# Designed miniproteins, single chains, continued (4), part 113

Each design is a single chain, and the fold is of that chain. pLDDT is the mean over its residues in the fold that is shown.

## One batch from the design tools (miniprotein)

Design m15922
Fold by ESMFold2-Fast:
Structure m15922 (fold): chain A 87 residues (1-87)
Amino acid sequence: SMEDYKKLQEALLKIQELLEKYRKGEISEEEVKEEIIKIFKELAESLNVPKKEIEEQIEKLKKAKSVEEAIKIFLEAMGKLAKKLEE
């Protein structure tokens, strides 16, 4: 739906804003990772993603060793959600 697609776009914009703050040194790597997890959880819950899938993705994000790895995991999860919405 258009509303669900807008939720994905809003989450991506929030991630872009976080990365800009991180690049400017305004927030720490740990703060960025925590905010990515929050953004993902809120998005996935709003899209009625199964709790098990949300939990699995959060665990992957928690295990990320860098901001770059966390972003990669987030974007891969977003791609899967976007594909489901196109059906």
Scores: mean pLDDT 84

Design m15923
Fold by ESMFold2-Fast:
Structure m15923 (fold): chain A 90 residues (1-90)
Amino acid sequence: SSVEEELNALPSLSEEEKELLLKMVTSKDKKERQEYAKKLIILLFEKRYKANKDPEAAEEALSRLPEIAEEAGLEPELVEEVLEEVKSLI
């Protein structure tokens, strides 16, 4: 499936991250999907940043964040909110 191929393109996921992804794709309510997508994106960024503790890696992750949020189905306004929240973690 195209969805399965897209999931394989993401970095290695923990069971918690996979559960968030599953809830995001199986939830019928748009608000719930947005909430799970936001949580997953923030968690994936935090995981990458903490693993590398490298400012360059953090900047690279930030530059890709809008594309990842869009692919997850997040609205453009919420993408900006996620970027601000992620920047506050640096």
Scores: mean pLDDT 69

Design m15924
Fold by ESMFold2-Fast:
Structure m15924 (fold): chain A 82 residues (1-82)
Amino acid sequence: LEEAAKLAEEAAKKAEEVDKEIAKAAQAAADYARRGDVRAALAAVEGALEKLEEVKEEIPEEKYEEIKKLLEEAKRKLREAA
C-alpha cells in the first residue's frame, strides 16, 4: 500500500497545475491507501482516471501520459494488495 500511495501522491502533484479535480482524487487515493482502505483508494484512482480521459484534449499530451501511467501503476499496486 505504501508504494501505491506514493504513486498516487506523485500523480496528484503532477495534476495540481493541470486539473484540480484529478489532483484531489489522486491525493484522496494516496490518503485512503495509507489508511489501508483499498476499496476507497481504488475508487479514487478510477475517478481520477475517468476525469483524466474527459480532459485529455485540454491538457498537454506529455502530462496526460505521465499522470495516466502513475494512476494505472497505483491501481495495479492496490489490486495486488487486495
Scores: mean pLDDT 82

Design m15925
Fold by ESMFold2-Fast:
Structure m15925 (fold): chain A 79 residues (1-79)
Amino acid sequence: MKVKVIAVIADASSEEAREAALKLQQEAERETGAGAIVGLFPESVSEEEARKAAEEGAKAIEKELGHETETEVVKLEIK
């Protein structure tokens, strides 16, 4: 069973960014059948920093729960 850990980089003050992050979480939960963790990061955070945060979260899940994890970084262009 695989848990998806997604780091989303977007303008967190935007309602559109929050809605997009929620939709990504729902789609990931459907794909895994287990669960998904989505972290929303401001645009000031680099893709490397977001990836490291997702990887740290994934390692914690693997240590505590023994589940296989997959990490993903998504950058959202908000209008």
Scores: mean pLDDT 75

Design m15926
Fold by ESMFold2-Fast:
Structure m15926 (fold): chain A 74 residues (1-74)
Amino acid sequence: EREKRREEAIKKLKDEYEKLLANSSPETQAEIDRKVAELKSLEDIFKAIEEAKKNGDQLLFYRFILLAIEESKK
């Protein structure tokens, strides 16, 4: 079932994000929150994902992918 496979993939991605977040500083977490707040559309989120990938920022990359999945469901 597509929905269950998607939920499992999202859970795995969320678990990886949480592990990275636990090892990050409060300053890094605040920066992530600010960048997320700047994204107003799904198009902006996709652009942010590409920038995070280019910069090798795994924490931002996972956060933005999760945000894109959440917004796509709305």
Scores: mean pLDDT 77

Design m15927
Fold by ESMFold2-Fast:
Structure m15927 (fold): chain A 111 residues (1-111)
Amino acid sequence: MSLDTDEALTEAINNKEVSEKLLKIAKEVVEIMEKIPELTEEEKRDLETLKEMLEKNEVTPAGVLALLRMLGSLIIRGLEEAKKLFEELYKISNEDFKKVLEAFLEQVKEE
């Protein structure tokens, strides 16, 4: 998935509507994650990646992957807000990015 994922992420980032929505969702995810008292080391690293993306106001492939991992983590934790944010991102995504989102969510559930 790594090469195909990178291509799909690049295409999504180059779409203005998708990139603007990714930044809005990243901001909401950061606010939710900062309220969780016990984050894993991996979640803390992804949170810092999202904060950097927001501070620069620039969507990066690393930032999108961090965002997807954070959304998956929050969905597993039972946070309804994260599920709604994932659904909002899915609705505006192109077919290739939708496949990345579906594969990512499936992988998180199986692991």
Scores: mean pLDDT 77

Design m15928
Fold by ESMFold2-Fast:
Structure m15928 (fold): chain A 70 residues (1-70)
Amino acid sequence: SAAELERLAREARLAMVLLMPELEEEAKKRGAKSVEVRVVSPTEVEIVYTYEDGDEVEVLPAEEVLELVA
């Protein structure tokens, strides 16, 4: 339902905020200059690591992101 999709989108957004410190540490380990997180749909999240020579993009299901916070 539309209400369920809205709930998933909101929960994914909140989960990304909670994961930002861990993602910043992961970026440092990878040698990335920065990390950015985007909710691209209610069911998918995009993590972008920026390097001097390009970007690394990972797409994760929103439910996997929620599991990382649980």
Scores: mean pLDDT 75

Design m15929
Fold by ESMFold2-Fast:
Structure m15929 (fold): chain A 69 residues (1-69)
Amino acid sequence: MVTKEQIIDAAYRIFKREGLSAVTMRKIADELGVSRQTIYRLATKEDLLKEIVDREVAEGIEDIKRAVS
């Protein structure tokens, strides 16, 4: 069974490996060995984009805090 967390983790792995433009529902489905329909039932494109941005922003905030302190 695929969970929303596994979908987000797969999307983030694709992003780190191949960049944001490579993060597609098809590629996430291929990474997890499921159909795109399975992904769409558990997460929206908006959810996936938000989670990727949130993780990158968290890393960037830590970097900025280090640079200004």
Scores: mean pLDDT 77

Design m15930
Fold by ESMFold2-Fast:
Structure m15930 (fold): chain A 64 residues (1-64)
Amino acid sequence: AGKKVKITILEDNGAFDQNGNILKKGDVIEGTIVKTYSDGNLLVETESGVQYYVGSDKVEVEEI
């Protein structure tokens, strides 16, 4: 919560935005962790205000 991260998508369904758009393998997003869910999902908000839901098992998370 509140830390800046770089998230690398490892599989074609590792993350999606609030509208259900799915990120593809090799996609990278940078943002702030806004929320951690009990299922291991992260909510990450980019500087442009886009929010992504990410599954911890299908992404690489690096603090920046």
Scores: mean pLDDT 79

Design m15931
Fold by ESMFold2-Fast:
Structure m15931 (fold): chain A 96 residues (1-96)
Amino acid sequence: MLSKLPEELLKIFEELKRRLEPVAEEARANYTPEEARRIVLEKLTELLKELLGAESVAEFIEWVTKELKELGILDEEQIEAAKKIAKQAEAIEKEL
């Protein structure tokens, strides 16, 4: 149900990749693989809220993580974890 123009989405992905790559690299260098994954997913969720807004965080994360997987930025485990985080965030937002 996302009705974004492909051009707008490409700009968002470019910004996500630019800001996420150094965080992922630094996290992997300084933390355990489990903590590095958590840090990267937290940053991804933060950036998606910042760049796409907060109307439907879960829908945006599900849609965007599919595109990021196609670009090779995220693996399947990271995508699954991001979707779970998105569902938790949406549930919390609905209780507010």
Scores: mean pLDDT 64

Design m15932
Fold by ESMFold2-Fast:
Structure m15932 (fold): chain A 96 residues (1-96)
Amino acid sequence: SAREEMEKVLEELLDKRAERVRDKLSPEELERLLAEARAKIPGIVEEFEKTLSTLEKIEEVLEEIEKEEPSLTPSQREVAEATKRMLEALRKKLES
């Protein structure tokens, strides 16, 4: 599932980060930091799933705007373009 893949990717990233600092931290300090980070993974995955659902909805709205564009008056097209730019900015913020 997507959730299991996300958890695996996050754990792999933590392991790679731990490898880089292993020689700079005591074993006890490293284990404590890893335990704290791993405890946050389920919450990060949940927020990511919510973000992906929101991104999908943004893309659906953008597609609907583009689909209706040929039928819009000049004033309606200006509002649609402003809405499209706002949604694209929101999408970029959520992808960050």
Scores: mean pLDDT 72

Design m15933
Fold by ESMFold2-Fast:
Formats: C-alpha cells, structure tokens, sequence
Structure m15933 (fold): chain A 95 residues (1-95)
C-alpha cells in the first residue's frame, strides 16, 4: 500500500490502533447498537487521529490506511477518509 509506505512507524501504529477501533465499532453496530451511537464513536476516534496529525494530508493518509486495515476497499477507504477530514476541518474552523 503506497499510503502505508509514506507513514512513519508512529503513524503506522496509530493507523493500526484506529483500525482496531473501527472494527470494534462496526462489530457493535452489527450486534444492534444504534447507527447514531456508532457514528459518534467513529467521529471521536477519527477526531483523535486528526488532532494528533501535523496536517490534513497526514490525517488523510492515516485514516485511509486504518480503513484499509479494517477491511474497506481502497476507493471507499479514500472517499470516507476525505469526507471525515473535510468534516473535522470544518468543525475546527467553526470553533
């Protein structure tokens, strides 16, 4: 994965940690947790990674790699990562 190769060891560890959290959230949602609760958990997890990233490009790479590790195909992982980074940037700008 070219995106994974661009990450530092610390960023790869963060992507793996995020992937585990995404899998846990998806498993809870599949077990009957309401979609709004699952979305809140995902937002919190993605926000933590976003805030720990030096820039939006780095956050985008970490989120893309994490989604790929969680089992999402590349195109979907990239689209979801772009959407989340854009949303979190907008929330930060509004604060």
Amino acid sequence: DPAAEALTPEQRALAEELAARIREINELAAAGEPSEVALERLREAFREVYERSPDDETALRILTVALRLAGYPLELAEALARGWVRQLEAERAAA
Scores: mean pLDDT 83

Design m15934
Fold by ESMFold2-Fast:
Structure m15934 (fold): chain A 86 residues (1-86)
Amino acid sequence: SLEDKLAEMRKRLEELRAELEQSTHPEIKAVLERMIGFLESAIEKAEELLAQNTPEAREQALKLIDMAFEGYEGGRKEVEELKKKL
């Protein structure tokens, strides 16, 4: 469900924040900070849309969440590639 996806996104955000605190490499920190920023923005906007309680806003929230997950996966790949090159 949309609510389950939002909960998963919040979990990913907490994990990213923990990883950022443990990270020492500037290039990895930059990717993690970028990921944290867009996930925070996506969560806030999705919650605003859901508060409107319309089918149209719910559809927009779903699309925004799905796009944020795609961005998250891209960021994960960037981090893993950086780790392999260190």
Scores: mean pLDDT 86

Design m15935
Fold by ESMFold2-Fast:
Structure m15935 (fold): chain A 88 residues (1-88)
Amino acid sequence: NRALAEEAKALIEEALAKAKEAIENSKSDEELAAGFREAGVPFQRALELLDSLTDPELRAEVERAILAAMEELARLLKEKYGLEVEEY
């Protein structure tokens, strides 16, 4: 169902926003981990909706949204922690 695919995409966007906020505002590894666990909640709901989709085109759209979000998150982590927070 198209409505389920749109809901899954919105949940993925919410998860990415929470993860970005954790990356920007966390002062410790523990705070970052807590923020990522919180981002995991809407992400898990999106995966449940994806599993309920029977239309292969709608499933592919949600999968592309997940991949795009993961790429964006990986880029932010590399920028913030790969080059900016390296001490040892």
Scores: mean pLDDT 79

Design m15936
Fold by ESMFold2-Fast:
Structure m15936 (fold): chain A 88 residues (1-88)
Amino acid sequence: MNKEIAEKLRARAEQYELLASLLPNPEAAALFREAAELLKKAAEAAEKGDLKKMEELVREAQRLAEQARAAADPADLAKALAEAAAKL
């Protein structure tokens, strides 16, 4: 279970890193990169069996991702999401 959770979290981190690379807005890109980093730390916590720390990091990553979506232009965000889905 912990390995599967960690793999899923790393996959989400990769998606956020890809979104950050595709977004022209530097604030939105920075927030997605920070969210990706928190998800990588959450995966590490999952592998160690620290599910409470994993959940806290996942919630913080979700908050940052929401802020990133709010900071991005809606058309740029839609394009980045479509491109990310095609590559992953």
Scores: mean pLDDT 84

Design m15937
Fold by ESMFold2-Fast:
Structure m15937 (fold): chain A 84 residues (1-84)
Amino acid sequence: EEIDKKLTFEVMLRIHEVELRRLYEQLKDKGEEAVKEIRKFLDMARETLDYVIKYLGLDKEKYTKWANERIDKLEKELMEEINK
């Protein structure tokens, strides 16, 4: 039960990571437009993950922190690639 909820959250987080990397590949040559679209996707991903945390009844503080740390790390990596 608790394990299934954690796994569901990890799968959702992984899906967002894959989608963000796919979006990066499509937009990486568009410079400023790529930055805007990636930021928009990141905002939507954070909102979706917050909803999933609430829906699954997970510890909001713990899982929101974990989601934000993973998303922030990925944002940093992708923004560094665009700014090369």
Scores: mean pLDDT 76

Design m15938
Fold by ESMFold2-Fast:
Structure m15938 (fold): chain A 68 residues (1-68)
Amino acid sequence: KLYTEAEAFALIMSELDLTPEQAEALRKLLAEAAKENGGLLSEKQIHELRIEFVFPEDGEAMKALKAA
């Protein structure tokens, strides 16, 4: 199944309690991933992004990602 950026964003946000800054970083990652897949996101791409946001419980990796 394919998802829009908005649908993928809502799914990840529903599972993760992200700050506004982390949400902006997520939106940028979703936009890049969607660009590779004709404007839609695959389940694999969403799953990979979810894993990245779940791993750093302290948010350290997310802060580094946001800075990129």
Scores: mean pLDDT 69

Design m15939
Fold by ESMFold2-Fast:
Structure m15939 (fold): chain A 66 residues (1-66)
Amino acid sequence: MIDQWRALVDQVIALMRQVDPQEAAAMEARRDRAFQAIIADGLSDSVMQARIDTLQQVIADLQAQI
């Protein structure tokens, strides 16, 4: 699940880079901190699935705007 979360975050950043490169750079800095926090906290599969579902919605919203 964590590898899937990383892949989806990378997709959001790639899409954001097409519409706002400065926000994409800020998201990259936030992603690295969030990833390390997830590893440290050992989140449950249900919490990870909820985060994945949220990222998929963000991807769909960004794709609709491009």
Scores: mean pLDDT 76

Design m15940
Fold by ESMFold2-Fast:
Structure m15940 (fold): chain A 74 residues (1-74)
Amino acid sequence: SARAELITRARELARERGLSSAVTLLVLTALQEVADGEMSVEEALARIRAQMEKLGVPEEQTEAALELLREVAE
C-alpha cells in the first residue's frame, strides 16, 4: 500500500541519516497522523519538536528529523 511504502521510505531515510530509534518512532507516528488527515504538516512539525525537546534530543537530530518529516509528508 502507499502508506506502507511511505513508512518504509521514511524508516530507511532515518537509518541513513543516523536518527535514533526513539526519534525515528516519533517521526513515523507523526507521519502516519498527517497521512490519515488527523494533523497538518505544520502541527506535526510543532508537536515532534516539542516532544524531542522534552526528551533532550540534540538540536542536530531534531532538525534532521523535522526535515525528513517535511520531505516525506509533502
Scores: mean pLDDT 82

Design m15941
Fold by ESMFold2-Fast:
Structure m15941 (fold): chain A 93 residues (1-93)
Amino acid sequence: EVTVPNAAEQALFAEIAPALELQAQGYEATLAGDDAAVAEKEDELLVWVLQTFYGLSEAEARALVAAMTPAEKEALLAEAERRLLERWEEARA
């Protein structure tokens, strides 16, 4: 008997791996009390979200993130978390 992750789980993990790495780095920065690093990792996560879900280039995504208010950044992160959770739940069944 061997437990094997299904193809959907493997594909989802590969697609979201950059976001998971950024979240892990943000968590480590939070534990270290490095607010500047936390903000940097949040902005990088937003750039990844805009490229992955909205099809923007890196340059366009960075320019948009730089122009966003804190409230707009929070709204985009909440939407991204919701979409990732839905896809994760589908992959896990």
Scores: mean pLDDT 74

Design m15942
Fold by ESMFold2-Fast:
Structure m15942 (fold): chain A 75 residues (1-75)
Amino acid sequence: STAEELLAAAERIAEGAKEYAKSLGLEEPEVKITVEDETTAVVEVETEKFKGKAVLSTEGTKIELEVDGKKYEVE
């Protein structure tokens, strides 16, 4: 169930990113979801305007963003 819940959360993040890009008039983002184990999933999103990577784990979510050539990291 934990792995299923984690995958569902990752899919929701991916769908949110796609809808957000669409609302901004951007082309469809490239989205990649990788489930590493029952407690860890990675969501990668790329558009012409930004790139994002979210690591979801039991210890929290780590987000790396690249916008306009600048990198930001949030834990």
Scores: mean pLDDT 74

Design m15943
Fold by ESMFold2-Fast:
Structure m15943 (fold): chain A 92 residues (1-92)
Amino acid sequence: SEELRRVADRIINSESVTEEDWQAFSDAVARDFGEDAVVREVEPPTTHRWKVLALIYREPDPERRRRLATEVGEMLDQGYSWEEILERLLRE
């Protein structure tokens, strides 16, 4: 949605992610994709994690979004940090 795109862009372009920003993003993701799309974390979310999620969910093409999510999952399984994953996604 337009709302999801706006809040995702704000998160990606910000130095830090505020509680208001990640709450708005989580609400927009739940609205567009359902509650199962919003991962509840045992660990506190970092700014880098929120930016990675924003990059995934702002992708309008479902096939590209799925490929991004799969690539991120594979990097996590390999022991990459959220910061390293974000750097890779932004560097191409």
Scores: mean pLDDT 76

Design m15944
Fold by ESMFold2-Fast:
Structure m15944 (fold): chain A 105 residues (1-105)
Amino acid sequence: SKLTELIRELARLLAKAIREGKLTEEEAERIGALLSEIAASPEDQEEALRKALAEEEDELERKILQFFLDALNGKEVDTEVAKKVLEVLEKAMELQREKLAAERA
């Protein structure tokens, strides 16, 4: 499934950023593109997340996928994982805003 592959790529980039404690402009742009494609997908989000989780062996990537699945189903999320994911997403948005501002200068 294309959606399962996009979700797995997103989890991999988020895990990398969490491990490295930093995010590049290229990674931020890719995260933005992945989020847009995932949101626009006509495929079942829960089914794609369950497939991604079943195929994933990395512990941090599995925790990120489980966080997304729990959030989608209105369940209590792991707050530590949620905080780390949110920090990466906020940084990705910041870098994209800085890029747009620089292109206008």
Scores: mean pLDDT 85

Design m15945
Fold by ESMFold2-Fast:
Structure m15945 (fold): chain A 77 residues (1-77)
Amino acid sequence: KKKEAEELKKKAEELVEQGITAYKNGDFDTAAKYFREAADYYSKAADLSEGKEKQRYAINAVAARLLAVGAEVEKWL
């Protein structure tokens, strides 16, 4: 369902912004949590999508997971 996928995408984008803000403030645990939550929303959007939109959401989910890993690693440095 196109509208449901779009709403999930918007939620994921908001969570990425919150994660970036937390990361800039040195709150790496909070940043990692936001990025992981964003990845979950992108994955849900991908599940509701087909073709290139599905691929785009899946790629965004992977990117968000990588941001979460980066935040987690930064915490230990």
Scores: mean pLDDT 85

Design m15946
Fold by ESMFold2-Fast:
Structure m15946 (fold): chain A 56 residues (1-56)
Amino acid sequence: EKEKLKEELKKLISEYQRLRKDNTPENQARLKEVQEKIAEITKNLSDEDIEKVLKE
């Protein structure tokens, strides 16, 4: 469902922003994983839905 994908995307974006602040090897590895998950979720969402999550 779109709402579940939006919630998951919001969580991943929050984690992404958190990880960006500390440049540790562990954070770099997790950042790559988060980026890949964001890409997979966004394939199943419209541009408008993605924008709504980002603006929230």
Scores: mean pLDDT 77

Design m15947
Fold by ESMFold2-Fast:
Structure m15947 (fold): chain A 114 residues (1-114)
Amino acid sequence: GDSVKIKLSDKEETLQELVEEAKGDTETTKDAIFKLLEIAYWRALLEDNTALAKKVIESAIKIDDLFNKSPDYNAIATILEDLATTLEDAGWKKLAKAAREIAEILKDRAEEQK
């Protein structure tokens, strides 16, 4: 448990960097999203929030599938915004804010694809 707590704390301090990474190419954006999801997952486990941990995994599976096709950035943004609401309800305001900022970046990309 302790090594997971140390890694989680370090990753949370980089939330601003994840938002900047999400502005990169498709691979960089995907990596930033999955780093955010990893932070949320491990925090949910540490707080014994099994329902939230399950929601993070289900969101990750859906997002991965959407990236493996021609990326549906609007659909990915919608999943990330729904997850952000759940994170905010859990009191994780900084994680929720980062998730919403990444969702906005994805919506901008979706508009560029039209």
Scores: mean pLDDT 79

Design m15948
Fold by ESMFold2-Fast:
Structure m15948 (fold): chain A 108 residues (1-108)
Amino acid sequence: MLAEAEARVRALDPRHVVVLAARVNEAGEIVFEEGRGYVAGADADDPAARAAGIEAAIKEARERVERLKREGREPVVEVAEAARGGTAFILVGDTEEAVEALRALVRE
């Protein structure tokens, strides 16, 4: 799961990587956490800067997954691509429902 997402993001070599996370709260509502962008602007044209940003995004996703596992949850991780602009999204949820909501958000 996570290893496949890591391999996919590295293979894509995107100009922008955004890590998005969502949880289901005690009321059963989906709560979106703060998104974190890695590699943007002029630095996106530098392969070394893109590689550093990709690895930083992967590290964030790993930390998020480890936290969910410590809380007794089974994390769900997916990679989504924007059709334009070379952007990849790493979607991290505590449930499949949370990841489906993130996927819908990214399609807009």
Scores: mean pLDDT 77

Design m15949
Fold by ESMFold2-Fast:
Structure m15949 (fold): chain A 80 residues (1-80)
Amino acid sequence: MVEELERIYRELQELSEKDTEEARKRALELLLKHRHLISEESRARIAELLARNPEMSQEQRDELEAHAVGLDIQKALDAV
């Protein structure tokens, strides 16, 4: 499991280093592909935000989930 998280994190770092719009889109897609990595704490926080802002667009929801995935991957790696 840790090896998989490290691989995802390295791929995200490589995309960040390229500093292109295409790389940014691929990073978003990669993060959304790994939605299952969102912690229970992050899911509860997202649910509360969505309950308070039911008119959020699908794009805003996707960005919120992608951010949670990235944050939770970083926290998991920092704990090792």
Scores: mean pLDDT 76

Design m15950
Fold by ESMFold2-Fast:
Structure m15950 (fold): chain A 56 residues (1-56)
Amino acid sequence: SEEYEKALEELEKLAASPNPGTRAAAGAGLRDARETGDAEVGKKGVEGAQHVLESS
């Protein structure tokens, strides 16, 4: 789905972050999203990785 593809794209961008915590969170989010194929899982992964980035 379009939402799933957008979530994966955002997670891949976050996985390229200079922040190691953000990269780790985004990597985990990518695995979870790809394992489930669920756009909502992908979106939660994006939110988690963004939170790590903003809280660093």
Scores: mean pLDDT 83

Design m15951
Fold by ESMFold2-Fast:
Structure m15951 (fold): chain A 86 residues (1-86)
Amino acid sequence: SKKAAEEMKELLKEEEEKGSTPSQLLGKGSDIASKYGFKDLARQLSIKMVSMAILEIAYEDDEEARRRLREQAIDFVKKVIEELLK
């Protein structure tokens, strides 16, 4: 689980630099969780990814709303990192 947590921390740094969308960040997080066998966390990340993708479309022209969605996605990945470190 420490390896999965470290890979997710690296994902957060890399995707912040790339300016990835909330759904892209959550999707990549789901791939990492799945790779390390955390099926329930991968499913939760995938559900959040789909939800965020819908909201990204709804708020396509609202930069402030999109910023809030990005904050929510980052916070969710941070929560997953905490679960992986337990």
Scores: mean pLDDT 85

Design m15952
Fold by ESMFold2-Fast:
Structure m15952 (fold): chain A 100 residues (1-100)
Amino acid sequence: SVEELKKELKEKILELLEIIIELLSRYDPALAEQFRKDKEKFEKGELSEEELKEIVRRAINEARKIAEENPDDEEVQKLMEEMDKLLREITALELEILKL
């Protein structure tokens, strides 16, 4: 159902944000804490889905910057691979929802 796909999409977006928070916490713990608070606000219904999307977009950009600055950090590179996998899954779900 559309409702089940939307629920799965929301769960994947939150999982993506959690991976980004973990990556950011290695180099910028204050920024990681800010995104963690944003995640908690969304889970409490204090942020819209559109606001979450903008937060995630900003978080992705910050994670990519850290990964580019730390190419020899194997853990950061692994977290980037997990992020890229989730981004592909999120894109596939968004396209599936649009077909309905």
Scores: mean pLDDT 87

Design m15953
Fold by ESMFold2-Fast:
Structure m15953 (fold): chain A 65 residues (1-65)
Amino acid sequence: GEVVTEVREVVVPGAEAGRTAFEVAQQMVDEAKARGWEVVDLEIELEAVGDKVRVTVTLTSRRPA
């Protein structure tokens, strides 16, 4: 099947970064599964940007043939 990579990025206060990262990741995984796609890889990156944090969630999925 076709491999598809989806990226979501959000900038939040540092205190919210961990919670936000897992919420976004869960939402993306649930959406991929609802489409019938196989989740192949999930990466979460947290980067400090001043007093805030950039949360990047990258989901790689495989579509059925």
Scores: mean pLDDT 87

Design m15954
Fold by ESMFold2-Fast:
Structure m15954 (fold): chain A 78 residues (1-78)
Amino acid sequence: MRVELVDAAGERKELEVDPAMSLEELEAQVEALGIELGPFAGIVRGLQRIGAPYSAEEFAEYHAKGGELEAEVAARAA
């Protein structure tokens, strides 16, 4: 399954993802492409495109360990 992500330079990168892949494995693959997890919105879009069983709220909660706009993302998703 193919996912499009945007790197820090604004370039689109393609990643082949197994739908059975865990969120942690997906993030490791994204980092391997040189994409910083700070703009986690790109990863959320990637997860939505592949139909992974992770919700935007679940990812926002996970990424909030870095303190990244968790409450604002959750509020907008509601």
Scores: mean pLDDT 52

Design m15955
Fold by ESMFold2-Fast:
Structure m15955 (fold): chain A 71 residues (1-71)
Amino acid sequence: STPEEQEIDERLYELIEELAEKNGRYDEAYDAYIYARRYYKTKNEEDAKKAAKLLGVSVEEVNKIVEEAKK
């Protein structure tokens, strides 16, 4: 992995963990992170849907979090 990719992965996990905690789904945070990470790397929309379901949010919210992690 590149240093840039590692920074994105760290920010993505932090954002997903915070969202999962807010929604009372803390136990789902890691699985949701794995799907969201696959989504931004492969652009597989099914992974975005799985992350959204685990977090109890829309696919649009998953896209927002991924874009925030990339900054």
Scores: mean pLDDT 85

Design m15956
Fold by ESMFold2-Fast:
Structure m15956 (fold): chain A 81 residues (1-81)
Amino acid sequence: SAFEAELAAILEEFVKEHREEIEKLSEEEQEKLERVLLGAYLTGVATRDVAAAIAYAESRLPELSPEVQKLVRAFIARLEA
């Protein structure tokens, strides 16, 4: 659907824009970031609601390192645009 394609494009462009920062993360931090971003994407697709994707990402923030939190907050800001 157009909504799924748009959300996928947002995720792809975010990863592309933040590639250098992501590559500086530890392997464990990269796995945690990937799980949060994928979880947000899947939640958005399942609900057809970007607010649900944002709420999912926000709910994971307390369990993340400051560097991963920074990237997740940047992703949330991208979804809000």
Scores: mean pLDDT 87

